# Designs tried in a protein design run: designed miniproteins, single chains, continued (2). Part 107

Each design is a single chain, and the fold is of that chain. pLDDT is the mean over its residues in the fold that is shown.

## One batch from the design tools (miniprotein)

Design m7716
Fold by ESMFold2-Fast:
Structure m7716 (fold): chain A 70 residues (1-70)
Amino acid sequence: HHHMRELARRRRELYEKLAQLNGEISKQKKVDELRKRGEEEATRYAQQSPELAEEVRKKFDEEIEKVKKE
């Protein structure tokens, strides 16, 4: 039946789009989590040393860029 073939095609397209969206969502969540952790850690270390806080921020920025490239 033409109707069943059309529904199967649309279902496959939907699953493909869901996989793409899930990948993008997972990537964005990783970026957001790294950004939040970087800010929290930098704030903690800023009380001890501004140099350590800057080093922590650079470390998390590098990890965020790696996630964005993949």
Scores: mean pLDDT 82

Design m7717
Fold by ESMFold2-Fast:
Structure m7717 (fold): chain A 90 residues (1-90)
Amino acid sequence: SSLVSELIGVLLAALGLALEIEESHPEAAKKIREMILKALSEEDPKKQIELLRELARFLEEIASETPNPEELLAIAKALEEVAKKIEELL
């Protein structure tokens, strides 16, 4: 329950970020949304972990190109922390 809430919370934060950068970086915003939906629809926890880490990596990659790099890096870190928690349950 707690971990599912953390996962949903971090993905909603990433979605909010995508909405924030939509006007300035529409392709990056689209990719973030696609990666969120892919992670949410993945039933294999090992593949879900990989998708969460891929999203975190993408946010790190684009952070310097966005108005709020600290926000992207914070969400990337939170995604990696949730991925690690899921991995520790396997």
Scores: mean pLDDT 88

Design m7718
Fold by ESMFold2-Fast:
Order: structure tokens, then sequence, then C-alpha cells
Structure m7718 (fold): chain A 72 residues (1-72)
């Protein structure tokens, strides 16, 4: 199944990932398994796109959100 393929991929990626990449992988896995978290992330991204902040500020906010999502 697609979920089993993603699980194997995530395990292999996590074994070789630095901390930032691990956070990204874990956040992606959380969203894959929880449609509500995915919806909230999509809503956050849409709000971020509408903000009149610099690209660098938006990137930092996105990284912080992903880090928090990985911890949930």
Amino acid sequence: SDLELFEKYFEEELANADEDRRVQILASKKMLNDPELKKKFEEFVEELKKADESSEVKKEKLREYVRKLAAE
C-alpha cells in the first residue's frame, strides 16, 4: 500500500537525516495520518501567502510551524 511505501521511505530518510530534515519528515508523516492537521497546515500556508511580510520572515514562520507540527 502507499502508506507502507511511505513508512519505509520515512524510515530510510530518518536514518540519514539531519535534525531539520527529520522535523520535515515527521511533520509530513503527521499530516499524512491526520487530515485535520493537513487542513490546518494548508490554512496556515494560505494565511502566510496573504501576509505583507518578507520572504525570509515567511520562511522562518513556516519552519517554526513545521517544527511545532512535528512535535504533535
Scores: mean pLDDT 71

Design m7719
Fold by ESMFold2-Fast:
Structure m7719 (fold): chain A 72 residues (1-72)
Amino acid sequence: MEEIERIAEEAEKAGREALKSPDEQLRRLGRMALASAEATRNYLKNEDFGEKFAQSNADLAKAAVEAAKRLE
């Protein structure tokens, strides 16, 4: 669980930075990373939700952040 939270935090930080970019494509990826991080955190707060889905959302957020970095 802590590992997934760290991935979500990293995605949120990178997403916020991407939103400051003049590149519209980077801003779109930033919004996706922020949305994925928020969804992951919301699901982690629900005890009834499966950790596999939380991990998949965290992986998606991480992939979006990595893609944004490669576009720079």
Scores: mean pLDDT 70

Design m7720
Fold by ESMFold2-Fast:
Structure m7720 (fold): chain A 97 residues (1-97)
Amino acid sequence: MTPELPEEEKLERLKEEVEKALEEAGFSKEVKEEIKKKIEEFINMDEEELIKKGEELAKELNEETVKKMLATAKKKGKVYLIQLNVSLYLKKVLEEL
């Protein structure tokens, strides 16, 4: 059984995992800094702002699957909403490459 981590520790792990993934993917320093800034913005958003931002990113990516993920994230709370928004943002960045 994996112990449930505090939300703050879950967010720190998310930041570390994203930084590692970006380093392994060979993204430029400029792109890494922009992504880090965006993650900090998501962490500092309230739940309503995260929902709105997730809906905007879902529209830009044009994926029905994202609508279902957003509904699930709303039920699971703020950390899951942050994780979803970060994932959608990273997908958008990868598609613009």
Scores: mean pLDDT 72

Design m7721
Fold by ESMFold2-Fast:
Structure m7721 (fold): chain A 82 residues (1-82)
Amino acid sequence: HMEEVEKEAKEIVELLKELAEALEKGAPEEKIKEIAEKLGVKEPAKSPEEVLRLAMEKAIELLRKLGDEEAVALAEEVMAKA
């Protein structure tokens, strides 16, 4: 089951990277929402900054539940660069 946990953690981190890159490059709101929904952000948010914050909180919570401290640190680093 550890391989599945690592795979899920990598997917969460990659989605955070995609979201941060999309926001940095000024991607369309529709694209930003699509990535955020994959991270579990279901709330209707109009601000890209709010979407990123909610997605980060959701992703960090999921990564902590998986027990991957390294992935949590990486997600925080990605957010700091956004």
Scores: mean pLDDT 69

Design m7722
Fold by ESMFold2-Fast:
Structure m7722 (fold): chain A 98 residues (1-98)
Amino acid sequence: MAKILSVKLEIKLNDDGTATLTLTVTYQAPDGSIGTASMSASAEAKVGEENTITLSGTQTVNGAKVTYTVSIKLYVDENGNIVVTGLTENSTITAEDV
């Protein structure tokens, strides 16, 4: 049975006024081997406002189907600092056999 072992979320503010959310999932495949899946999305990050970046989809790797929906709320101040204000309700990451 495939299962999630660890999850890492990274947020990067880009010089072009966007922010990139990267999700890295370490999982165990049905055969017991360890694998990693990485997914990213970018969206506009407006200064002085709360912004939401959503990353969602599915990826099938090594007999495991990883399904993800992650929404991060962040505030960018006038100095370009990022403050993470929350995870949206119903953000989920799952792994299953295929």
Scores: mean pLDDT 79

Design m7723
Fold by ESMFold2-Fast:
Structure m7723 (fold): chain A 90 residues (1-90)
Amino acid sequence: MAKATAVYRALAEARRAEALELEARLEAARAAGDERAALEAELELAELQRAIARETRAAVKETDPEAAAVIEEQIKKLDEYIAELKARLA
């Protein structure tokens, strides 16, 4: 767990600028009442979170399989959420 948390933080930090830009886009879209733009920004944020989770899992899967299993469950929940957002954008 502690090793997985450190890896996750490092990966999240590397992509902080991307996350902040997406959060700003989501906030602007919500303020404007642009539901489609808000869903698109929310989808991109969810995909970013899933990418970070996948990289964290890959980094720890052989050294900490217990942490990798917990991250895999998180990825499954993100996959379900992403599928729901994509369905709403279809």
Scores: mean pLDDT 84

Design m7724
Fold by ESMFold2-Fast:
Structure m7724 (fold): chain A 70 residues (1-70)
Amino acid sequence: MSLEELKKEKKILQARIDAYEENIAILEKLIAAGINVERNQAQLDLLKKEIEELKKKLKELEAEIKKLEA
């Protein structure tokens, strides 16, 4: 994979993390308001798990980019 492709993948991955964190903030507000708590909590837990995996992949991708830029 080229350095340019890795940088694009990083931008896409960061955008996905940002979108998921925005959704988490919305879900937390809905839960605090007592709206569909069970459903929103299940979705929140799923998104938190997905973010952890994406952040791990992002860290690995950043390390690879730095190695290629050296």
Scores: mean pLDDT 84

Design m7725
Fold by ESMFold2-Fast:
Structure m7725 (fold): chain A 72 residues (1-72)
Amino acid sequence: GLTVVLVEGGDPLGALIGASIASGKPATAIPAGPGRVRITTTGDAEKAAEGAVAFSGGTRAVAVKDGEVVEV
């Protein structure tokens, strides 16, 4: 299924690049309110969340895939 990552803080472009590189899958980013970015990809939830936080300088991320929740 789809991985949806919500990233708090950090750079939106960094979050997109990080999620894509770490998961090995294309990603899409959309604004999700002040200081928040929603990333969508078909890649692994944990890898996408970790990459998004690491590359964006964000403070945390929550990813959901197929009912499984991962927090970084």
Scores: mean pLDDT 86

Design m7726
Fold by ESMFold2-Fast:
Structure m7726 (fold): chain A 92 residues (1-92)
Amino acid sequence: SVKDLVNAQMLFISGVANIMVAERSGDQSLLDAAIEDFDRAVELLKTVPEDERKKILSTAIGTLRSLKASSKNPAVKAALDAIIAKLEAELK
């Protein structure tokens, strides 16, 4: 649904913001929040048409790969690897 698509996009934005702050602060609670945001976004996307879902997932994966490449924090890199693997598994 359109509402689920919009909510999923908002959760991806929130997750990315939490990761960016965690990179600078080292705050593990923000990484945990980001993981929860991405998990909720993936669940909401299950109600979205396949073409739109794949586009959103591909864009998110690209953003997260960029964040991982620029990261200097091993915990952030590990969290990003786990999230990217989860998002890639949703592409079919």
Scores: mean pLDDT 86

Design m7727
Fold by ESMFold2-Fast:
Order: sequence, then structure tokens, then C-alpha cells
Structure m7727 (fold): chain A 80 residues (1-80)
Amino acid sequence: MSDEEKRKKLNQLIKEIEEQIDRLRELGAPESTVEKYRSAVKLIQEAVEKGLMPVEDAIITAESLLASLERKAAELEAEK
């Protein structure tokens, strides 16, 4: 993959993470849980921007974070 394609993939993952965070909020997740995930995505963005994390590693971390959010959303839906 080109560097441009990697950056586009990371940006898309971050968009999906933000959408899932909004979904957790709608499902009644505690504010502390929402803030935890928001802080995690911000740290990924800052690490990439500062050159502290390769884009490839950021993609893997973002995919893991998205999977965690999807599991949490499913748990909250099941508790209804």
C-alpha cells in the first residue's frame, strides 16, 4: 500500500471509531467510558502527527479500538 492509501485507511477508521463512540453515548454508556475511548483515539492521532507511531501501527491500534467499541455496543444493546 502507498503512504497515501495508508493515511486514507487510518482516517476512515478514525471516522468509524467516532461514529461508534456516538452510538455508545446513545445507548447510555457512562460518560467515563465515552471519554476513555475519545482519549484513546486522540492519542493515536497525536502519536502519528508527532512521528511517534508509524501509520501502519496506528491502523492496527485503530482496528483493535474499533473492535473493542463494537463489542461494548453489543453488550449495551443486550442489556436492554
Scores: mean pLDDT 82

Design m7728
Fold by ESMFold2-Fast:
Structure m7728 (fold): chain A 110 residues (1-110)
Amino acid sequence: SVKEILEKLKELTKKLVEELLKSKDAEEAIELLERWGKELVKLFEEAVEKATEEEIPEILKTMSEIYGEILEAVDKVEETLSKEEQEKLREVFYKLKEKLGELVEKLEKK
């Protein structure tokens, strides 16, 4: 169900944020964001496909909250990184943001 997918998304995001904040270097943070970001996108794609019109507001709210939590964690990680490392981390984060934005557009057109 959509509710179960959103619960999994929240749990996965909490774990990703915790691991990002504990990451030792830029390479580890990038690998975490790529791996877990792919799973987050997949779960949101499943939620969007299954969504009824009544479930759309809850999905959009969950996407917004998850995006905000990841953004805050990425910003904190960037404070310890070089400019070159920050650019690499931002590239991966912006790819995730773009994919989530595409899902928002699909959901709004339902």
Scores: mean pLDDT 85

Design m7729
Fold by ESMFold2-Fast:
Structure m7729 (fold): chain A 94 residues (1-94)
Amino acid sequence: RRMSPNLSPEEREQQALAARLRDAFENRAPIVEEAVARLKALIPELSPDQLAGLLFAVAMGVLTPEDLISRHGLTPEQAAAVVEEAERIRAAVA
């Protein structure tokens, strides 16, 4: 049942998680839609699509909390909320 036998166990787990995250965000799973709705209340200046993009990037480990503050102009409180919602999505798909 394991695919890609040339990958380490850690790499296989990372790829499986990445695939589940992509599926959840592309299909706007309820956990993603609920996270976006909560964040829209805290960060009204960003569109739902922008919030979904930030959530996906944080869940994938591409954006750090510091990147959310320095590159996207979020407050530390808003950045922490994005990270918390990204971790909930990761836990839900793991």
Scores: mean pLDDT 80

Design m7730
Fold by ESMFold2-Fast:
Structure m7730 (fold): chain A 90 residues (1-90)
Amino acid sequence: SAMEKELREKAKAEQKAGDPSVTDEQIELVEEAMRLLEEAVQLWKAGEPLSRVEALIAQAAKLLVEAGYISEEQAQDAKARLMAALKAAE
């Protein structure tokens, strides 16, 4: 909706006001990473192979590193823990 877009733009502006070094591109990379993680969870719930779920998680982790949000080492650790949790839940 138009209201949802306006609220998202306001949230981006507030984030940039708190840290002027943060770009719209960096915010968009984080949003895309979150979307990929949501898709990974939906695929896991649908019983899709863990290899497909892991591929989406890996893509999301790469975007978070590119955005400067986490380090490559933090991304690898988070991915390993998340995949272990998903395997244990099956």
Scores: mean pLDDT 74

Design m7731
Fold by ESMFold2-Fast:
Structure m7731 (fold): chain A 80 residues (1-80)
Amino acid sequence: MPPSAEVEAAARKKYNLTESAEEIREKFIKDLMKETGYKGKELLSTTEAGELLAERTRKLNGISDEQEEKMDKAIEQLLG
């Protein structure tokens, strides 16, 4: 299904994320860089790195499985 800003906004609100999608992304990219050893830019340059970033972001926010799929697609389009 195509991602939507509405889905992302709903997930952000549910997990007390008041920042923009970019701010959320920046927070988790910084943390993920320490764990993977990649630069944030490199994480977003490959499909595998993008998926890793999305999965880590979902886990850090405690997002459910269904919500993770919707958030992942929304974040991926925002990153692309």
Scores: mean pLDDT 54

Design m7732
Fold by ESMFold2-Fast:
Structure m7732 (fold): chain A 72 residues (1-72)
Amino acid sequence: MLSKEEVKEKLEGSLESLGKVDPEIKEFLERAKKEKLSVEEFLKRARELAEKLKDEGLLSLIDTYEKMVKKS
């Protein structure tokens, strides 16, 4: 089972790949790294971004990582 920090790192890696084609995702990652967000705050803001972009695939990915962090 992944630690909360490992879950955040994996999601960051996925978003970095997506950010190469989507400037909104790239900007989000740059802000998150500067603010040194907690795992919980990072997931919350990533979910808000997915909802703003209306990207169902990204939202599903984030829901999966949220579930891993909550162990629910």
Scores: mean pLDDT 77

Design m7733
Fold by ESMFold2-Fast:
Structure m7733 (fold): chain A 105 residues (1-105)
Amino acid sequence: MDRAEWEEVLEAIERALEDPSLSQAQLLSMIRALAYLIAYAPPEIQERARELMERALERLDPEEVRKLMEETDLSELQRKFVEAVLNRDIDAAVETVKAMDEAAK
């Protein structure tokens, strides 16, 4: 993926995060995309993705997220990802996304 594609994805997520009506499921999806950017993007994109991830994490409702985990049939890796996110452990969330990417190959 070239730099322009990384920038486009980051800008799309940034615009999506400006919507105050985002559901908890949509926030989790954005956080997962940001974790992917932190894992694989160039350093300049990684710094911006980390800042956006911290802002998205502030908007999570732990009770609503736990309810989503109970209602959704999540894989072990997906559960580890959500638990890292609830603990605000960005590095653990990034490692889990890398593990999910490897498992999909």
Scores: mean pLDDT 81

Design m7734
Fold by ESMFold2-Fast:
Structure m7734 (fold): chain A 61 residues (1-61)
Amino acid sequence: SMAEKNDLEQLTQLLAIARSGSEEKGKIAIEKAREMSKTLPDVEKSLLAALEQIEAERKAK
């Protein structure tokens, strides 16, 4: 659906910011992506795993 396409596009943007944004922007992007995962069951598990890895990489710096 069109809503699903828009959500996936927004997730792509949020994951990019989560990986490469500033500390503040990255934290906000991770939280927004985590909230979106609740409405996207088909990608929830993979998305949560990706977010956990991104958080671990940021904490390790």
Scores: mean pLDDT 78

Design m7735
Fold by ESMFold2-Fast:
Formats: sequence, C-alpha cells, structure tokens
Structure m7735 (fold): chain A 98 residues (1-98)
Amino acid sequence: SAAEEKKLKERRLKERMEYIKSIDPNATELEVRRKGIEKGLRLLAEELGLDFEALKSKMSLEEVAELLLAEAEARGDAPLASRVRELLAELEKLKKEE
C-alpha cells in the first residue's frame, strides 16, 4: 500500500542520516539531512549520466533536483522521476525547518 511504501522510504532516509552522522559526529541534524539529500541527488545524477559536481558548482540543490526531474521525465524514467520528487519534497521540508 501507499502508506507502507511511505514508511519504508522514511525508514531508509533515517538509516542514511544515522550512517552520515556516524561518519561526521559534529554535524547538526539539519546538516546531516541536507548531506543525505545531496548524496541521493548525486546518485540519481550518476544514473542519468550527469556530472553532479559540475551542476552543483553553478546552481542550488533545488535547481539541480528540478533539472534531474526534468531529465528523468524527458527519458520516460518514471521510477527515477519519483525518486527525484521524493528528494525534492525532503529538501522543501528541510528548508521550512531551517
């Protein structure tokens, strides 16, 4: 069900955040969450054959996410587009909590 998929996604996000915090124990919760989103976007950019570091050097994470979403949709990759939308939603939530 949609509710079970949402719980699984939230669990995976928490596990990724805990892993990042274990590597950088001085990071704040907001910094850990932002780094987690950034790593997620990097992996999706790599799946699309795009240079994430080059994109990040000239635009915001929000703009990178929007570009990755447009590229995934243009390729007809609905699962990848869904993953980008999830990260974009997490980034919007983070921005409201800052």
Scores: mean pLDDT 79

Design m7736
Fold by ESMFold2-Fast:
Structure m7736 (fold): chain A 110 residues (1-110)
Amino acid sequence: SSLLQQGQQALAQVEEAYALGQRALERARERGPDAESLTEAARTLRNAAAVAESQRRLLQQLADQSTDSNVQQFLNQIAQQAGARAAELTAAAQEMTDLATAASKAQQAA
């Protein structure tokens, strides 16, 4: 099914974006509590979240176009997974932003 192939490709892009986000978090951890590095990690995580959200919307569109209930159910399930990944990346971006603010304040107080 071409819809299933498109769904699998969309899921692969979500997982790639998620992996990129995880690498950004690891890089920020290695550099320690540096406001600039945390801000860069937050930006990378927001960009990854935007990719995951874009693919979620594509998966919903493919589900809506499906005339096969099993294909529609599968596409809706992976759209939910994409949404969960987008939410996780967005939350991580906010945490990095909050840590960057704290690091900046600590640097100003020193």
Scores: mean pLDDT 88

Design m7737
Fold by ESMFold2-Fast:
Structure m7737 (fold): chain A 63 residues (1-63)
Amino acid sequence: MAKQKAIDAVNTLFEMGFLNVKDKAELVAHIEAGNFDPNEVKVPRLRPVFKMLAEHVEALEQE
């Protein structure tokens, strides 16, 4: 999955009000590190969001 696509999706979720500034920063940091393991996200409530985000971006790359 392209890192920029994942970052753009995080920015979209932030603009839609699903993420706060700290949530956005944590998810972007994981993406920039190339780490898509949701279990390494420190905030438990963000783990399902991060997993769904990674799956959706990968699906978009297949289309």
Scores: mean pLDDT 72

Design m7738
Fold by ESMFold2-Fast:
Structure m7738 (fold): chain A 61 residues (1-61)
Amino acid sequence: GPLSPVEFILEEIERQLAEGLDLNTAVIRATKALIEKFPDMSLEEISLAVREALERLQARL
């Protein structure tokens, strides 16, 4: 099925990091992509998805 918002933003952050971007820039760009992909998400839902993705990323590092 389609990726969840958390899975989508995590993959976007990982893609941006693999391209040599710093974490802050990767998160900003991935968050913009998340908003464009899921336009019906509230700001609270976006914030929660970003936080969950960063927690998962940190656990893998």
Scores: mean pLDDT 86

Design m7739
Fold by ESMFold2-Fast:
Structure m7739 (fold): chain A 83 residues (1-83)
Amino acid sequence: MTVEQKVEELERKAKEYEQQIEELRQKAEEFHQELLREQAETGTPEDEVRRRLIEHVEETERQIEEYRKKKEEYLEQRRKVLE
């Protein structure tokens, strides 16, 4: 495998994790919007909505952090290959 091919593979993997992070952020926004719509339409108590939001935010941020670390690992490997 050439250095260029190795770099492209590592960049592709890093991009895949970036895409996963973006998808998680989009799903979190959709979840937030759905909870707000449910509150407006059904009168779901604000305390319940807030609790669900906190739980979902904490889970999403934890997953994003894990994917961010994986992305950084691949970018670090790319940097080392280019040395």
Scores: mean pLDDT 79

Design m7740
Fold by ESMFold2-Fast:
Structure m7740 (fold): chain A 99 residues (1-99)
Amino acid sequence: MEEGKRLLEELIERLRKKMDEYYEKGKSLEEAGEEDEEIRVILEFLRRGAALEAAGASVEEFLRLVEEFGERLIELGMEREKVEKIREALKAEILETAA
């Protein structure tokens, strides 16, 4: 449980560092996503999550989005074990918010 949160925080920190580099180059978030597949996958996840929240989607729909996000991270070359821990951390956050 704790390890999944740490891995998610590491992923967010890595994204932040990449975004800082793109901002220094004068590029937008969308332009950064066009050049970097990891940024693109994360931005797609965040946009889809925001759309589900705005639509009043069910917990099941958010859980499906987390599963799809994990598969995209595996396709990017992330280790399956690490991705599963990130998925569990994200699912825990969704379930805590729904309670």
Scores: mean pLDDT 78

Design m7741
Fold by ESMFold2-Fast:
Structure m7741 (fold): chain A 68 residues (1-68)
Amino acid sequence: GGGAEAAREAVKAALEGHEVEVRLPNGGVIRASAENPTGVTAAALAAIGEGDGRVVLRIGDEERVFEG
């Protein structure tokens, strides 16, 4: 589902040196970056946990929407 794809893109972007925001359907926001591996793990798990739910990633100035 969209959550798993969002998790992959969030981890990839963070490891490439970008600041990533993961926005969840419940309005929760998790920030991830390479300097905070705990934040990257939390963001990935939260995105995967949404499954078919809508997850929005902001990578720098780019916004991507993932839906299941």
Scores: mean pLDDT 77

Design m7742
Fold by ESMFold2-Fast:
Structure m7742 (fold): chain A 120 residues (1-120)
Amino acid sequence: SMEEVKKEILAELDEYIKRSKNPEIQKALKEMKEFIEKSKLDPETLKRLYDLFLRAIDAVEEALRTLSKEQAEKAYNKIIDELKKEVDEIMKNLTPEQREEVKKLYDKFIEAIKKAVEKK
């Protein structure tokens, strides 16, 4: 059910928030949590968005941990470009109201991740 899918995603997000050592990444995870809690999207679309954003966070955290600042900035640009393309494809199948909610999440998410990279 939608409620069970949300419960599973929210529990996983809480564990990621607890383990994250980067305050800007924690902010991105909290924005995702708020979106999941409030979203009326179908469970398949909700899980697909969650998986995409979480994959982007994991990639950015890995880049911040393992790469130089210059290399992390290049990695960030590739990660965000790919995320945008995948999110844009999902949005093609959404209503205008649903697209606006996803766009708000996307804008807050990329702002938080950009600040994480800039503060490296």
Scores: mean pLDDT 86

Design m7743
Fold by ESMFold2-Fast:
Structure m7743 (fold): chain A 57 residues (1-57)
Amino acid sequence: SGLVDALRAGLDDLRSQRDSASTQYSNATDPSVKSSLSGTISSLDGAIADLEARLAA
């Protein structure tokens, strides 16, 4: 269905964003930047888990 395709596309986008943020975190030396990126990664991990659960249902 169109909804399932949209959710899969959204999941792929979130995974790409998470990978980008993870790479930035690994390369960052500033503790404030690392803290902000850690928060972003945590939020993305939550959104990914939510979409994965919705697709598994």
Scores: mean pLDDT 88

Design m7744
Fold by ESMFold2-Fast:
Formats: structure tokens, sequence, C-alpha cells
Structure m7744 (fold): chain A 88 residues (1-88)
């Protein structure tokens, strides 16, 4: 199930980022994990909406996420992995 796999991947990604930033406030850590879980559950719906609204294909969304991830955007890096799971 893509939704469950995406949720797990997203939470793991956030946890790894938190480990690299030990000064992250506890409130922000909890918020990030909760947002990760919510995003994972709704990710397929968000992607379908982006495809309709922007006229972008799944592969185009992957390219855009990869560009943002290359800039050091950790959120985009996690989104990229989620898009790859949906592609399967």
Amino acid sequence: KAEEEIKKLLVEGVEKQIEKNPETPEERKKEAIEKAKELGKKFEEIVKEAEKTEGLSLEELIKKAREEAAKGNEHAAVVLKMLEILKK
C-alpha cells in the first residue's frame, strides 16, 4: 500500500533530519512528525490535484522536487522519495 509506505518513509526522513539538528526544539520535532504523517496520508490526493491544477505529469513533479532537494531543501528530498513510491 503506497500510502502506508509513503507515511513510513516520510516519518523516517524527518527523524533522520532531526538527528542531524540536535538543537531543534521539541515542539518543532513533534510538529514535523505530525505533519509528515498527515502529508503521507493525503499525498496521493495532493499529487492528483497538482497534476490537474498545474498540468504537470508525475515525472515533472519528480524533476521539480529533485531540483528543490538539490538546493538543500529537506522537505523536497522527502517529497521526491514519496513521488518515486507513487510511480511504482
Scores: mean pLDDT 75

Design m7745
Fold by ESMFold2-Fast:
Structure m7745 (fold): chain A 103 residues (1-103)
Amino acid sequence: SPLEEIDQLYAEARERLKTASKEEIIPLVEETVQRVLDIARELAKTPEQKALVDGLEAAARRHLAYIRDLYEKGKPLEEIKQAAEDLLDAVRTGARRLVEAEQ
């Protein structure tokens, strides 16, 4: 199920994030976000649904840029992890809504 796959990717990313170093956070979140967006994009059939996925991807890219800025400025690990969790939550929520509309 696409919903189960999204939930599994989210759960795995959240667990990995608990023990991730600063260097691991951005690659982990970027990979997880891309995999979730790929699932949403495969299910998008109409121009309107495809535009929603494009909007979610654009929002995720802006949030990733924010996380990268926190990293470059030497912000605390906990602050960077919180921003990463917020991005994972937002992408999971958006992708689930798109998938639920197709089921």
Scores: mean pLDDT 87

Design m7746
Fold by ESMFold2-Fast:
Structure m7746 (fold): chain A 89 residues (1-89)
Amino acid sequence: AASIEELSKASEDEFNAKLVDAGRKDDLPQDHINQLVNAVNNLKGTKLNPKEVVVEAYKRLVEEKNNGQAITSEVLNAALQKAVAAQTE
């Protein structure tokens, strides 16, 4: 909850640092945190807002983890794809 609120309010410049901090606090594996940071960087210069997409994906991951779902790279990639789809029709 608190991590998602911080991420939603973060500026673009501070977002990657906040994302790493939030992921560590929520016990995400470092490779998953790195995948989320890479998604932000890869979305820069696209028509999508990188912060909004990655916050949406992060929210989905935290909800899955809170429901007892194991967070795998497949679950993370699915969350990112759904977040991208939510920003595109």
Scores: mean pLDDT 78

Design m7747
Fold by ESMFold2-Fast:
Structure m7747 (fold): chain A 109 residues (1-109)
Amino acid sequence: SDLTNQVLSKANEILQNFKSFSLSQLFQAIDFLNDAIIYLGLSGEQDEAESLYQQALNALKERKDELSTEQYVALHLSLIGAREDAKLTLPNKDSLVSRYRAKLEEHLK
């Protein structure tokens, strides 16, 4: 629960600053948002996961003209993949939640 609040806070911070990020920071931001979407969905926060996906996708689309076609497609597909992985019917859900928890704790250093 404490981690969920930290993840949501960091995701909101990232989204607020998304337009100001350098290209390198944008790739790191999408990596965090993908992990956050998966973690939230697998943890039962499906509405939060879907909301974050929609916000992240919209923010990425706003910056499409700054990216190569290959870069844009890769990032867009990564968000779609995260949204699918967030689905609650996944086997070994608790093990996956633990893995994404560890990844996000590392990002929050």
Scores: mean pLDDT 85

Design m7748
Fold by ESMFold2-Fast:
Structure m7748 (fold): chain A 74 residues (1-74)
Amino acid sequence: SKELEELERELLRLYLEALARGAAPEVVQQITDLIREAGRIIRDYEVNKRLSREEALEKLREILERVKELVAEA
């Protein structure tokens, strides 16, 4: 899905922004853990068929919002 790909690209962009800002190792770890969770959600939708597209998008948007908050505090 284009929307899923756009959300994943935005997550990776925010991760790189946190690194560029010199975020604390603990913040980088929290972002990494959230990106891993996003990968599990995408796999459960695309590969395992355990989630609907709508459920996957909702969960990914929640992760994106949390990552944005972590980057803003960095």
Scores: mean pLDDT 85

Design m7749
Fold by ESMFold2-Fast:
Structure m7749 (fold): chain A 85 residues (1-85)
Amino acid sequence: MELSLELEVESLIVMTMFLRLSDDEIRRGILDIARRHNVSLEQIKEALEKVIDRIKQQYGGTELGDRLLDSGRRILEVIDKMLKE
């Protein structure tokens, strides 16, 4: 069963937080999502921004929410670097 793009991005945020993924590991995760879903990096960035906004609304100001948002921002920075290549 294929996860939706938003659920895949949410899973990457959660894994980045719990496993303390490196930028290279995040990059590989993004490329894997792009390949499996046949979507552009720009589409992954759009999905990531939507997931980040949802986390802000549901969990903003909590320790868990703040850690998830830090991980989401880090993934966003990695995508932005990839888009400049």
Scores: mean pLDDT 84

